# Designed miniproteins, single chains, continued (2): the designs that were tried, part 70

Each design is a single chain, and the fold is of that chain. pLDDT is the mean over its residues in the fold that is shown.

## One batch from the design tools (miniprotein)

Design m6572
Fold by ESMFold2-Fast:
Parts: sequence; C-alpha cells; structure tokens
Structure m6572 (fold): chain A 78 residues (1-78)
Amino acid sequence: SAALEAQVEEKIEKLKALVKELETASKADVEPLMKEMLKVAIEAVKLALKLPDPELREKYIKEVEEIMKKALEIYKAK
C-alpha cells in the first residue's frame, strides 16, 4: 500500500530529524532523545512488517537499523 509506505517513510524521516537533534544535544537531553528514537524506530518496524512485499520490508527495516546504529555511535561519543 502506497499509504502504508508513506507512513513508514514519515517515521524514518522523524528518526533522521532526531539523529540531527542528538548530534547537538546537551548531556541532559541525550537520554530523552534516545528513548523517543527507540519508540519511533519500533513504530517504523511495526508498520514495515505490515507491507506485503518482503524485499520492501527488509529494505525499510535495514534503513531503521542503520539509523539506530548511527544514533548509538553518537550516544557513545557524548
């Protein structure tokens, strides 16, 4: 569904925006941002799992995984 794909892409864009916030975040804001990112990532994966195309599911899940790996690297550097 094009509507479902758009919902997944919206969640992925939110994750990218949160990563940008994390890069400039103060130490006090890091943990709340990481919790919000985890919540959005779970929502994105749940939506991706509803997609009928297994290749598209795998693509979106892997994109979420790579974004979250980047977030963890930024977190470790703080």
Scores: mean pLDDT 88

Design m6573
Fold by ESMFold2-Fast:
Formats: structure tokens, C-alpha cells, sequence
Structure m6573 (fold): chain A 87 residues (1-87)
């Protein structure tokens, strides 16, 4: 729906500003409106990964980036972040 897309785009905007907790709430809103929204689900897990990475919880961050890639194997952000942490 348009409302799900608008919530998703606001989540992306907030994540780009490193406001990960706020971004997560908007991705959750997008998924409440459209549970099959693949891009919102992938970005939700990528953003959880970024939040855990910011907290120094690297193993949890890796798990969330892997989850994002299970949902969207072409997710550039999750793939890039995972490669940096697994070196």
C-alpha cells in the first residue's frame, strides 16, 4: 500500500541519519501494513544489525545482516556490512 511505502521510505531516511531505533519503528509500521513487504523486512534486519554493531555487539550484528541476506540476497547494505565484520 502507499502508506506502507511511505513508512518504509521514512525508515530509510532515518537509518541514513543513523537514527536506527526510530528507523526500526517505521519498518515495523510498514510490515504491519504489508507483511509481505520484502524490502521493509530486509531493511528491518539490516537496521537491527547496524544498531547492534553501534553497541559493540558484533556477533548479533552479523546474525542480523545474514538474516537480511536470507530475505534479500541482493541487499547491498547488508552484504557490505557483513563483509567488513567477517574480515
Amino acid sequence: SKEAEEAFLEGVRLASQEKYEEAIEYFKKALELDPEYVQARANYYETLGKLYEKQGKIDEAIAYYRKALEIDPDHVGARGNLKLLEK
Scores: mean pLDDT 87

Design m6575
Fold by ESMFold2-Fast:
Structure m6575 (fold): chain A 57 residues (1-57)
Amino acid sequence: AKRRVVVSMDLPDEPLDKIRAKAKKAAEELLKNADIIEFSGGFGELVKEEIEKLKKA
């Protein structure tokens, strides 16, 4: 069965560099464990960007 994950979270009240580090970690875990990923909210968009970077590397 396909594993579906929804990342629906606004930007946390933290420095942007810390938020991006969390987004990169989430992107790595999602690429490893999920088949379908849906994004919404500011943090969801950052996770999507990090996933795209990992796919192009």
Scores: mean pLDDT 75

Design m6576
Fold by ESMFold2-Fast:
Structure m6576 (fold): chain A 53 residues (1-53)
Amino acid sequence: SPMEDLMKAIREGTEAGLKAEEEGKKKGLSNREIVLKEVEAMGEAIKKELERL
């Protein structure tokens, strides 16, 4: 269903954001830089899942 697909996209986005946070911390990035990378990663993951619709 469209709602289930949207919920899956949100979950994939959240996972990608958490992964970007961990990678940013390992690289010693600032909190600002980490948040920007989280937004980028979440957006990419959400778009990829929704493209299946």
Scores: mean pLDDT 84

Design m6577
Fold by ESMFold2-Fast:
Structure m6577 (fold): chain A 82 residues (1-82)
Amino acid sequence: KEKWLEEVEKENASLEAKVQAAIDAMKRQKAEYERLAKSGQSPDIIESFKQMAEDLDKRIKELQSELEALITKKREELINKL
């Protein structure tokens, strides 16, 4: 029983690392869209890249919320183990 819970905790830590890597990649892409918005030649191009950056920001926040949920679930498993 305890060995299985320890394996689940390890799996959750691995998933947390993967989700964090995805968040970091999206943050880099958002920075690139913000850079392109600043160099935009027309208002339409600037608006388009701003919208893409905002959409990525929403996705980043969604993934951060999912990561927090994983941490909460991991905490509950530890409490049940005690």
Scores: mean pLDDT 74

Design m6578
Fold by ESMFold2-Fast:
Structure m6578 (fold): chain A 61 residues (1-61)
Amino acid sequence: SVRERAEEVIARLRELIAASDSPTLRATLEDVIAAIEANRDDPEKLARLTEVAEKLLAALE
């Protein structure tokens, strides 16, 4: 489900925050998590934000 994918993405973003020494990258990833959490009750926005975050994770790996 979109919710399960969002939870997985948030967990992976938190792992990257913990592993990063870049304040700018940490702040950016925290903003992405906040956006996903803010839209948890909007399935269309949640799906779009989750997809964008998945693409961001792929680019950073």
Scores: mean pLDDT 84

Design m6579
Fold by ESMFold2-Fast:
Structure m6579 (fold): chain A 81 residues (1-81)
Amino acid sequence: MSEEELWREVAAAVGLMTLSLLLNIARQKGDEELAQKLEEYRDKAVELIRQGKYDEAFRVMAEAAEEAGLTKVAEQFRKLA
């Protein structure tokens, strides 16, 4: 495995953990609409990662972060795509 491949896998794992944390926060706040959207984005990102489509996965993670109001986090994910 190359250093670049390992880095992309690590970045994707961190992104998925971030989405899971945002989903948990949305559920705790009772924001059912945001929670449902975040779950859909998470599931899409997982499938894209399984297919090796990391660029597309990072775009989905950026959209999820924007929906959660985390503009700076969304910008970081967009840079990875």
Scores: mean pLDDT 83

Design m6580
Fold by ESMFold2-Fast:
Structure m6580 (fold): chain A 80 residues (1-80)
Amino acid sequence: DDKEFIEKAKKLADEAEKLLEKAKKTKDPEERKKLLLEAEEELGLLEIILGLAKRLGLKEAAEYIQKLIDELRAKIKELK
């Protein structure tokens, strides 16, 4: 079901976004690195869900999840 995969991906993306907002606000370089690593872990889970969506032929979910991954990768790269 495309909808279930999209909803699960949104939750992981929301968690990553919260970590990135904390990373952006922190003045501690070590805390920022830790938060960025945690955001990359959430991104890794999104990549697993993307792989599963592709294997199941859930094209709409796969396209949506890929967009979320690309947006999060860009944000993580900008904060490094």
Scores: mean pLDDT 85

Design m6581
Fold by ESMFold2-Fast:
Structure m6581 (fold): chain A 107 residues (1-107)
Amino acid sequence: SMKQEALEEMKYKFVALSILEDIRLWAEQGKVPEEILKIAEEIYNEFVSKDPKAAYYALRAIKYLVEKDYESAEKYLEKALKAAKTEEDKEKIKKKYEEAKKIIEKS
């Protein structure tokens, strides 16, 4: 139903924002490069309104990259790609993930 869909969307928007705020706090503490926060903000701003589920899974993948849990990061990337509604959105998410991974591997 529309009501159930709206509740699920609000849930994914909330958890996506929560992860973004975690990454923001870690960047302020010098625990992650500023470039990782920028990537997380770009994912949030592009996807949170049009595909909150994909936004949440993509941000959770980025959070696992920060934690250097590459197995969980890849798992949540695959969930994000499955949730994404268009091939263009899948390519954008994958590109942002790979950019973040390269930054984390260099740090």
Scores: mean pLDDT 89

Design m6582
Fold by ESMFold2-Fast:
Structure m6582 (fold): chain A 74 residues (1-74)
Amino acid sequence: AAPSALERLRAAKELVDYAEEKGKENNLSKSEIDEIIQIGIAAFSEGAKQGKSVEEMIEIGKKAIDEKLKELVK
């Protein structure tokens, strides 16, 4: 079954929290943190379109955040 609205909300919060923590640890600006949040959420949404589980969608989102973080932390 597709994730419930509550499950999606909790997963989105987990991705936002992850991106904020990683961004702050790497001294990213507010705008850069907002950018990696948006990238994580976009990747999460693509995972949902592919019929992935909530756990898989969170993993996909975190991987997208990590890849963008590598580009910003030079």
Scores: mean pLDDT 81

Design m6583
Fold by ESMFold2-Fast:
Structure m6583 (fold): chain A 65 residues (1-65)
Amino acid sequence: SVTSEVALDIMLVAMEFEGLLEKYEYKDGTLYVYFKEETEESREAAEGLKEIAEKIGWKAEFYYL
């Protein structure tokens, strides 16, 4: 839904601003998220992002640097 899409974008921007994300991109129906490091916080963030992305018809793939 539009609300879920807006929520996903707000979460990604907030996480990037907080220094949690190195980058993210949308490509071929998949959201790619690159976390600066693997922590409990980044793993919990990945689970939340995955749930929202799946609700709007996107796949989500996560990487830890």
Scores: mean pLDDT 77

Design m6584
Fold by ESMFold2-Fast:
Structure m6584 (fold): chain A 66 residues (1-66)
Amino acid sequence: SDEELREEAIEILEKGGLSREKAERIVDSIVANKDNPVVIANALRDLSEVVGEENAKRIVELAQKI
């Protein structure tokens, strides 16, 4: 479900040290911009610095399925 995909992406960010509020904003931003390659590329770069490249790719993959 979309809720389960969103929750998994949020949990990865929280384990990376982000608050739930910040994690929700990041995931919701990717969902809103999933068809914008510049926004997705910037999100992958920025998230890779926080949670690592593998987790960043997983977060974007989950959010793009919503």
Scores: mean pLDDT 87

Design m6585
Fold by ESMFold2-Fast:
Structure m6585 (fold): chain A 79 residues (1-79)
Amino acid sequence: MVEEAKEKLKEAEETLKKAVKLLLEGNYEEAIKLAEEAIRLAREAARLAEEAGDKELLLEAEILEGIARIVLGLAKLLK
């Protein structure tokens, strides 16, 4: 459970990093898609962390979801 949560969180981080790069490059449509995927992955990581009782990992996942939502909002605004 904890390992699965960590893997999902890492996948969310990598996806968010790609979304930010696309946003900076002006590729807003792809940035939106990857930001939405990062939100989904971060939510799954948060669920798994909560089930495992890992409060630190849960907080990290929630922060990542928040950042991904900001990236999504910016990409939609600039599109």
Scores: mean pLDDT 87

Design m6586
Fold by ESMFold2-Fast:
Structure m6586 (fold): chain A 112 residues (1-112)
Amino acid sequence: MIDPRLLLLSEEAKEYLLEEAEKAGLRDLGVISEEELKSHDWVPGDYAVVKEGDKYRAVAYDPRLKRPVVEAVSEDEEEARRIARIGAYLYVRADELGISVFDLIDELNKKL
């Protein structure tokens, strides 16, 4: 299931976020196990993909909830990784600005 917040992004906003997330130096943990997900010492900007059978869960650390959050489930590893990266960037940037992720998405859609 795709995170509804990501479905609110325009194509221009998605391209912008992918580029900015790559530049931000966010930490990609790669493909991890469920055990690694539970044992990892998560910090803001961390993201990962968890393989579950033939599917991939996109996971990003939410500093407001102080835990990793599942952003989406995809059958494509690269898609899950891109979604996780965008999620991590949105969480970090929204926290820096003192706004919600929904407010940040709205601002990006207005600007792009």
Scores: mean pLDDT 76

Design m6587
Fold by ESMFold2-Fast:
Structure m6587 (fold): chain A 89 residues (1-89)
Amino acid sequence: MSAGDLLETGDIVEFIKKGDRYEVVLNGEVLGEVKYSGELPDKIYFKATVKGLPVYILLRKVEGNKYKITNLSTKEPSDATNLGELIEK
């Protein structure tokens, strides 16, 4: 089972800055890292493996470093900031 299999629409994900990357945290568990060095805008996405398929996880800022998953799609979002691929632990 991949870390992406834990991700569901409605989940709150935290992004913790670690130098030039962010740790991706769900319910206190570090799922992996994304190699993104910028500030986190209101609408973001990253690529993960979900049930053996490449899936784009689209998120909207709730507060600070906390984001809500709004959609999981096999089609890449066009109007959100790409954080890259989830590098699992």
Scores: mean pLDDT 84

Design m6588
Fold by ESMFold2-Fast:
Structure m6588 (fold): chain A 95 residues (1-95)
Amino acid sequence: MPEPSIEEVIEQLREAAEELAAKAEEALAKGDIKAAEKELIKLGFVVIAAGGEVLVAELRKEPEELIKKMRELLEEMKEKYKELKKRLDEAKAKA
């Protein structure tokens, strides 16, 4: 099987991040702190993986436009993680 393209990697990371963020938000809305924490931990690992993929793309000298797209996705994921972590910390403080 051919290796996934950088564009396919970007899409897979986006889909994973969006699914995990949605599950964390749903768990927070239901007051399920344990489920929210589990999904947020998984999102944190996807953020780390995306950072590694940016480094790989830079070392492989991939097109700058695709590296930029991957960096933009990483920043979006980091911001969403920070937002959800704040909401989780607030929920834990009330429990």
Scores: mean pLDDT 85

Design m6589
Fold by ESMFold2-Fast:
Structure m6589 (fold): chain A 72 residues (1-72)
Amino acid sequence: DEFEKIAKEAAEALPDELVKDERDLARMASRVTDLVLEKTGLTGKELTPEQFQLIYEVTKKKAEEIAAKAAA
């Protein structure tokens, strides 16, 4: 669960930006990935597909929260 915590912290560290489509979401996930690599010292080649999926899911949840706040 250490990796999951780092991924969540990285997503939370990003500024709140509206994600309007899957391309915006992918770009945000890329930024989260960069922060995770900085925090862990890992390279992109060392990340597993499951870790990439986790980063994407955490990023998607943040994007949904931002969208919900914007709609309220």
Scores: mean pLDDT 78

Design m6590
Fold by ESMFold2-Fast:
Structure m6590 (fold): chain A 67 residues (1-67)
Amino acid sequence: SAREKVREMLEKAQKSSDPELVKLAKELLEKLDKGELTIEDLRRRLAQERNPLVRAFLAEVLRAYES
C-alpha cells in the first residue's frame, strides 16, 4: 500500500547523515502512525522547504503517498 511504502521511506530516512532529514522523518512517521499525515500537509511542507535534500525526500514521499 502507499502508506506502507511511505512508512518504509521514513524509517530509512531516519538513518540519514542529514540531521534535518532525520528530524523530519521522525515527525512524519509519528503523524503517519497517528493517521494525521495528509497529502495537503506534505505539499505545504515541500513548498516551504529550503534544504534541497529534504525537498527531494518530501517530493518522493508525496509521489508515493499519491500513488
Scores: mean pLDDT 83

Design m6591
Fold by ESMFold2-Fast:
Structure m6591 (fold): chain A 59 residues (1-59)
Amino acid sequence: SSTQKERQKLMQENIKKLDELRAQLKKARANGDSEAVAKIEEEILKLQKELQAKLKELG
């Protein structure tokens, strides 16, 4: 169904964005940039919440 394809696309896009944010988080931690770490952690949390909300809307 179109809903299943949309879910797969959202999950794939989420994985890519999450991988990018995790890479940025690793660099920020290596640099001791606590402000960047906090910001990136917040972006990861927001991304996870947005994915859950979008998946519910597709139901």
Scores: mean pLDDT 84

Design m6592
Fold by ESMFold2-Fast:
Structure m6592 (fold): chain A 56 residues (1-56)
Amino acid sequence: GEKEAAIDVTLDLLEEGNIEAAKKLLELSKIPVEELREYARREGRTKAVEVIEKHF
């Protein structure tokens, strides 16, 4: 769905180090940081989890 696609794109941006774009996308999509973090952990996106913990 649209929400899942927005989460995936946000995680891709974080893994690329584009934290500013990721934060803007989260604001526009109104996805809670906790939901993003939980999804990243569940999907094994370790690099994204590390970036979230450092910047959020």
Scores: mean pLDDT 82

Design m6593
Fold by ESMFold2-Fast:
Structure m6593 (fold): chain A 68 residues (1-68)
Amino acid sequence: STAEALVERAERLEKQGEEALKKGDYEKAAELYRKAAETYKEAGRISGDEELFKRAEELEEKAKELEE
């Protein structure tokens, strides 16, 4: 489904953000976490899965922490 494809995309973006974080690229990590969060929110809107909105919120908070 479209929602499943969006979740897979969000998971990939989240993983890319984690790799950027490991390399100390905080700006890129924050950008990737925000993109992942937006994608999870879109999947949540389509599927009605509240857990996806919680995941997005966690990633938005992580992005904020990286930018101070």
Scores: mean pLDDT 87

Design m6594
Fold by ESMFold2-Fast:
Structure m6594 (fold): chain A 79 residues (1-79)
Amino acid sequence: SDEDLERQFALFDKDGDGVITYEELREFLESLGITSEAVIDAIFKAMDKDGDGKITYAEFKEAMSTVPSRDLLDLLGRF
């Protein structure tokens, strides 16, 4: 839901600047037990489609709508 997406984005966006940094994404993924920098980097690059090193809420929402949560674990298992 939008509420879940907004809540998740807020958990990433610790500084409240409206973007997710690589460090913020890494901290979240590490909380899920994902500690591989290669996997974290691949996920970040998949979400950061314009390559500016930051994920906006629009990019985050698009990525979450493209990769269902259940499929994210399968994708992570490929690395």
Scores: mean pLDDT 68

Design m6595
Fold by ESMFold2-Fast:
Structure m6595 (fold): chain A 67 residues (1-67)
Amino acid sequence: MTVTLEVTEELGDGSALKAVDTETGEEFLVFRRASDPSRAVARSMTTGEQYDGTISADRKTIVATRR
């Protein structure tokens, strides 16, 4: 399953992000990879499920696929 997330808030130095699923409004906490900041792990705040994500160049959008 693939979700499209809109970034709502950057936390700290931008290493963590808050995002919402554009279809469901489900909230996600997103952690950027230090070695590749275009890659991230998104965790559902409702279910705790993890997704592997790619962050857009403008950091506004994340496309994530369930593990």
Scores: mean pLDDT 80

Design m6596
Fold by ESMFold2-Fast:
Structure m6596 (fold): chain A 81 residues (1-81)
Amino acid sequence: MEKIARAVGHVIRAIGLELDKDYRGAGEAYEEAAELYATVPGYEEEAVRLYRKAAEYYRRAGDEEKAAEAEAKAEELEAAL
């Protein structure tokens, strides 16, 4: 339950960073939210979606390495569903 509240907080922070055009910060915040959801039973699909969103924003920031890492985490988690 506390992990879900923290994950929601990271999503809200990520949205604020998107509005500020801070794509690297948005990617990082979505990744933090995804990592928290991935540890909560029943939230694995939401974690996959947020990892993919993190990858998208890392790409917009020009960080192809972090984008690839976030996509790999999404694929690994989705394969385990």
Scores: mean pLDDT 85

Design m6597
Fold by ESMFold2-Fast:
Structure m6597 (fold): chain A 83 residues (1-83)
Amino acid sequence: DEEEKKKKLKRLYEATLEGLRLMLIELAEKENRPDLAKKLKENYYSEEFLKVAEEVLELLKVPEEVKEKILKMIKEAIKKLKE
């Protein structure tokens, strides 16, 4: 059943993005950047979310290779949810 599979995949992407969003919000607040946390709360599954996520990852000094992989995952998940 293609519809059943589509619903399950959408739920997985939504759960993954929500988990990552909540984690990034907590990390931004912990790093004393409540402005970034606010933007993450206001920009659900948007291009602005991707930009703010990148800025939070830069604050955490995440290696460039890991940052690129995370951002690619977010971008692909957002595209899938917009379908």
Scores: mean pLDDT 79

Design m6598
Fold by ESMFold2-Fast:
Structure m6598 (fold): chain A 86 residues (1-86)
Amino acid sequence: EAEELLSEAAQLNAQGKYEEAIKKAQKAIELDPDGEYAAGAYTVLGQAYFNMGELEKAIEYYEKALELDPKNVVAELNLEEAKKKL
């Protein structure tokens, strides 16, 4: 399920397993490419790249999340955090 994949991806990010987190997030996008779970998956992709120090990629994925779901407060807060580190 897309929601479970997002939860797992977030936990993998916390564990430093960024490549596995990216794979889980990509599967969530495949299940719901234009919906709320796709927005969440882009948020997780942003977080994985943020944790790997790739701030520009993180910002791009957070912006994609907000394009799909402008009410996604998690993506908005994470985007602000990524911009603070620039």
Scores: mean pLDDT 81

Design m6599
Fold by ESMFold2-Fast:
Structure m6599 (fold): chain A 60 residues (1-60)
Amino acid sequence: MGLKAEVIEDFTAKTKEELTLKKGDIVEILEVVDDYYVLVKNLKTGEEGLVPKKYLKEVE
C-alpha cells in the first residue's frame, strides 16, 4: 500500500482531474505530480484524482 495521508481541510474539485475531499478522509498517495499537486485515491470511495498537497498531512 502507498503512503497514506489525512485530509486536513475540505477541498472541492474545480476541474474534472481534481477530487473532492472532506476533512478527515484518508487517502493513498499514488504519485507526486509537482510541487503543488498529488494524485490520490480516496480509501472511502475508491475514487482517484488530483488534490493540492497543502490539504494533506501524511499519516505515520
Scores: mean pLDDT 82

Design m6600
Fold by ESMFold2-Fast:
Structure m6600 (fold): chain A 63 residues (1-63)
Amino acid sequence: SLAAKSTSITLKSLEAAMGKLTDEEYDRIIERLEAARKAVADDPATQELLDNSIEALKKDREK
């Protein structure tokens, strides 16, 4: 059947991420930040913060 599987989840992972990050949380946060960066194309200050955060998280994730 053509059923629309609506999966919308806004996790409170922000609170958890502010404390400790696991490799999986790094991956999820990076993905969210990349999406957010794309959404805030008209806000260069926020876009720069997101870029810096993504790069930092990717480097930490690589360890």
Scores: mean pLDDT 66

Design m6601
Fold by ESMFold2-Fast:
Structure m6601 (fold): chain A 60 residues (1-60)
Amino acid sequence: GVKLYRALQDLPAASATLLSIQRGDILEVTEVVDDNWVLAKNLTSGATGLVPLSYLEPVA
């Protein structure tokens, strides 16, 4: 199934490779890069980029 996550806090993107998130945004994780970073699509904004996994919680 699709791996959906919720953003736990705001994080503005500091570079073109990073994903900007706001608390409560729903993200689809497309790839696990390493233990700390995932490639995700922010379903609220439509943007795609890298985001710290520690800023996300899984959604049922």
Scores: mean pLDDT 81

Design m6602
Fold by ESMFold2-Fast:
Structure m6602 (fold): chain A 67 residues (1-67)
Amino acid sequence: DPEKKERLRKETEIRGKELVEKLRELRQAGASEEELEEIRDAVLMQLADEAGRQVAEERARRLALLG
């Protein structure tokens, strides 16, 4: 579904901007590069998981229409 793909892209873009601002603020507060890397990776993993859930949700919806 092109609309769902576009929605996911927009959500990812918004969260990406929030991540950049949060990391910048934490760096100014004295966070180490290791801490910033862990936070970044955690958010990116969550975004990847959300993308996978969208694919699974689409598949489940299609199966529900058949059953």
Scores: mean pLDDT 72

Design m6603
Fold by ESMFold2-Fast:
Structure m6603 (fold): chain A 76 residues (1-76)
Amino acid sequence: SSHLEEAKEHLRLAAEYAKQGDSQGALEHANEGVAHLVRAGKVGLALKAAGRLIPKIEQGDAEGVEKAAKETIEEI
């Protein structure tokens, strides 16, 4: 359960950092969130989250990052 709560926290932070224009911070938190999903045994959700979060972070699409993070958190 701690890995799922840590995943949620890091996904929220990824959205927050993206909103601030900090793409590096957003990417680091997205990767940590994905890693915690893997550690929780949520491998399919981790792959889906990486696939929808990372391109939006690289594009500087803060709204897309927030949407992808919220959708992933709702699936946890």
Scores: mean pLDDT 89

Design m6604
Fold by ESMFold2-Fast:
Structure m6604 (fold): chain A 59 residues (1-59)
Amino acid sequence: MSDLQKEAEAFREERRKRLDAEINQVKAEIATNPNNPLAKQRLEALERHRKRLDELGLG
């Protein structure tokens, strides 16, 4: 049963890292092509998602 708690913690941490990595990738894309509207929209969506996770405390 302790394994389920560790899996939940690992899952939350992995989700956080994945979001941060994706945000950084999109920021790099915008730096390379600042006129890409899809990249800007994606960045806004990812930052909004991350903010919601922060407000929820990720658990």
Scores: mean pLDDT 76

Design m6605
Fold by ESMFold2-Fast:
Structure m6605 (fold): chain A 95 residues (1-95)
Amino acid sequence: SADKGILLNMELIAFLGMLHVLSLKLRKEGKVEEAEEIDRINQEIVKAWHDRNLDALEAALDRALELVEKYGSPEEVAQFRETAERIRELAREIA
């Protein structure tokens, strides 16, 4: 449905925004290489969704969560996991 597509886009924008904020935080902490890895994954998520490649999208989300668990706060980890689960559920429903 159109409503589920809008919700999916909103959840993706939120997830990408949170990744960007984490990348900026890591750069300020001198963790430039880790920030660049997050920026690459951010681009992979955008490309996967643009290409409507669900397998690539899920793989990129999993890689993002792995880095968030390593470098994020417990609050950030919980928020990223919740948002990723909503993205997966919405993507499966419109597939």
Scores: mean pLDDT 87

Design m6606
Fold by ESMFold2-Fast:
Structure m6606 (fold): chain A 77 residues (1-77)
Amino acid sequence: MMSMEEFLEEVDKMVAEILAAIEAGDLDRAVALYNEMGDKFLEFLSKLSKKEQEEALAYFNKKEQEILKAIAEALAA
């Protein structure tokens, strides 16, 4: 069973891969990785208590905003 700490570490790794794809100009790959990360997050949330869901959601929302900002900046260039 994946712990909260292990899952957050996996999210950080996925975010790094997404940001690397954006920097490489591979936006199709970045979007695909972003969708995969979202699917994994929703599956993980379904297994958590309400309090853990609130903590996980706050962390994910922060990472999601970071990714969306990077994509928006890449598209504006």
Scores: mean pLDDT 80

Design m6607
Fold by ESMFold2-Fast:
Structure m6607 (fold): chain A 93 residues (1-93)
Amino acid sequence: ANDYFNEGLKYLNNKKYEEAVEYFEKAIAEDPNNWLAWLNLGIAYYKLKEYEKAAEAFEKALAIDPNNLAARENLAKAYEKLGKYEKAKELLE
């Protein structure tokens, strides 16, 4: 795991969501295919109630790993917060 990714997780676990975003963005800048960094970036944005940014991050995670259940479930939750109920329903099967 990249040091930026692990620092992001540390901030996320301590509920320091703005700092978590900063470090996950740094991790993604070094490895744009790190679907875990995109997933956790989305979680941090969701905690900040930045639901549009959360959905974008979860969509990126799902594009890299299309069978990722956590990315699909979190994207559905973000879509529900945005009032996109049909899109949320399609993800949950």
Scores: mean pLDDT 89

Design m6608
Fold by ESMFold2-Fast:
Formats: sequence, C-alpha cells, structure tokens
Structure m6608 (fold): chain A 66 residues (1-66)
Amino acid sequence: LKEEAEELAEEALKLIEEGKYVEAGQKLKKLAEVLSKITGEPAEEVYEKLLELARNKDYEGLRELV
C-alpha cells in the first residue's frame, strides 16, 4: 500500500510537470483512495488535501503526506 502510494504520487507529480492535469487528477484520486486505507481518513478529504498541495506546487508537502 505505501509503496503503491509513493508510485502514484511520483506519477502524479510527473504528469503535473508535463501539464497533463486531467491525468494527474486521476492519479491523485487513486492516491487518495490508497492513503485513505492507510490513514483511515475519508478518500474525499485526502483528495482535497492532495489537490491543494498540487495547486500550490508544494511537491515536498505532497511527498511527505505519502
């Protein structure tokens, strides 16, 4: 699960860097579902946090969340 989350986070960051925001959003949604299983937080709340970090280009904060 944690390894899967790390892989999804790096894939999402790469897509953001490439300007592929729709595909990045899909990866962040999958990441939120995986993190929800690890943390016990609702996936929707995790996804909201991930979107905020991505919007602010806080890539270190996003990596720390994983």
Scores: mean pLDDT 77

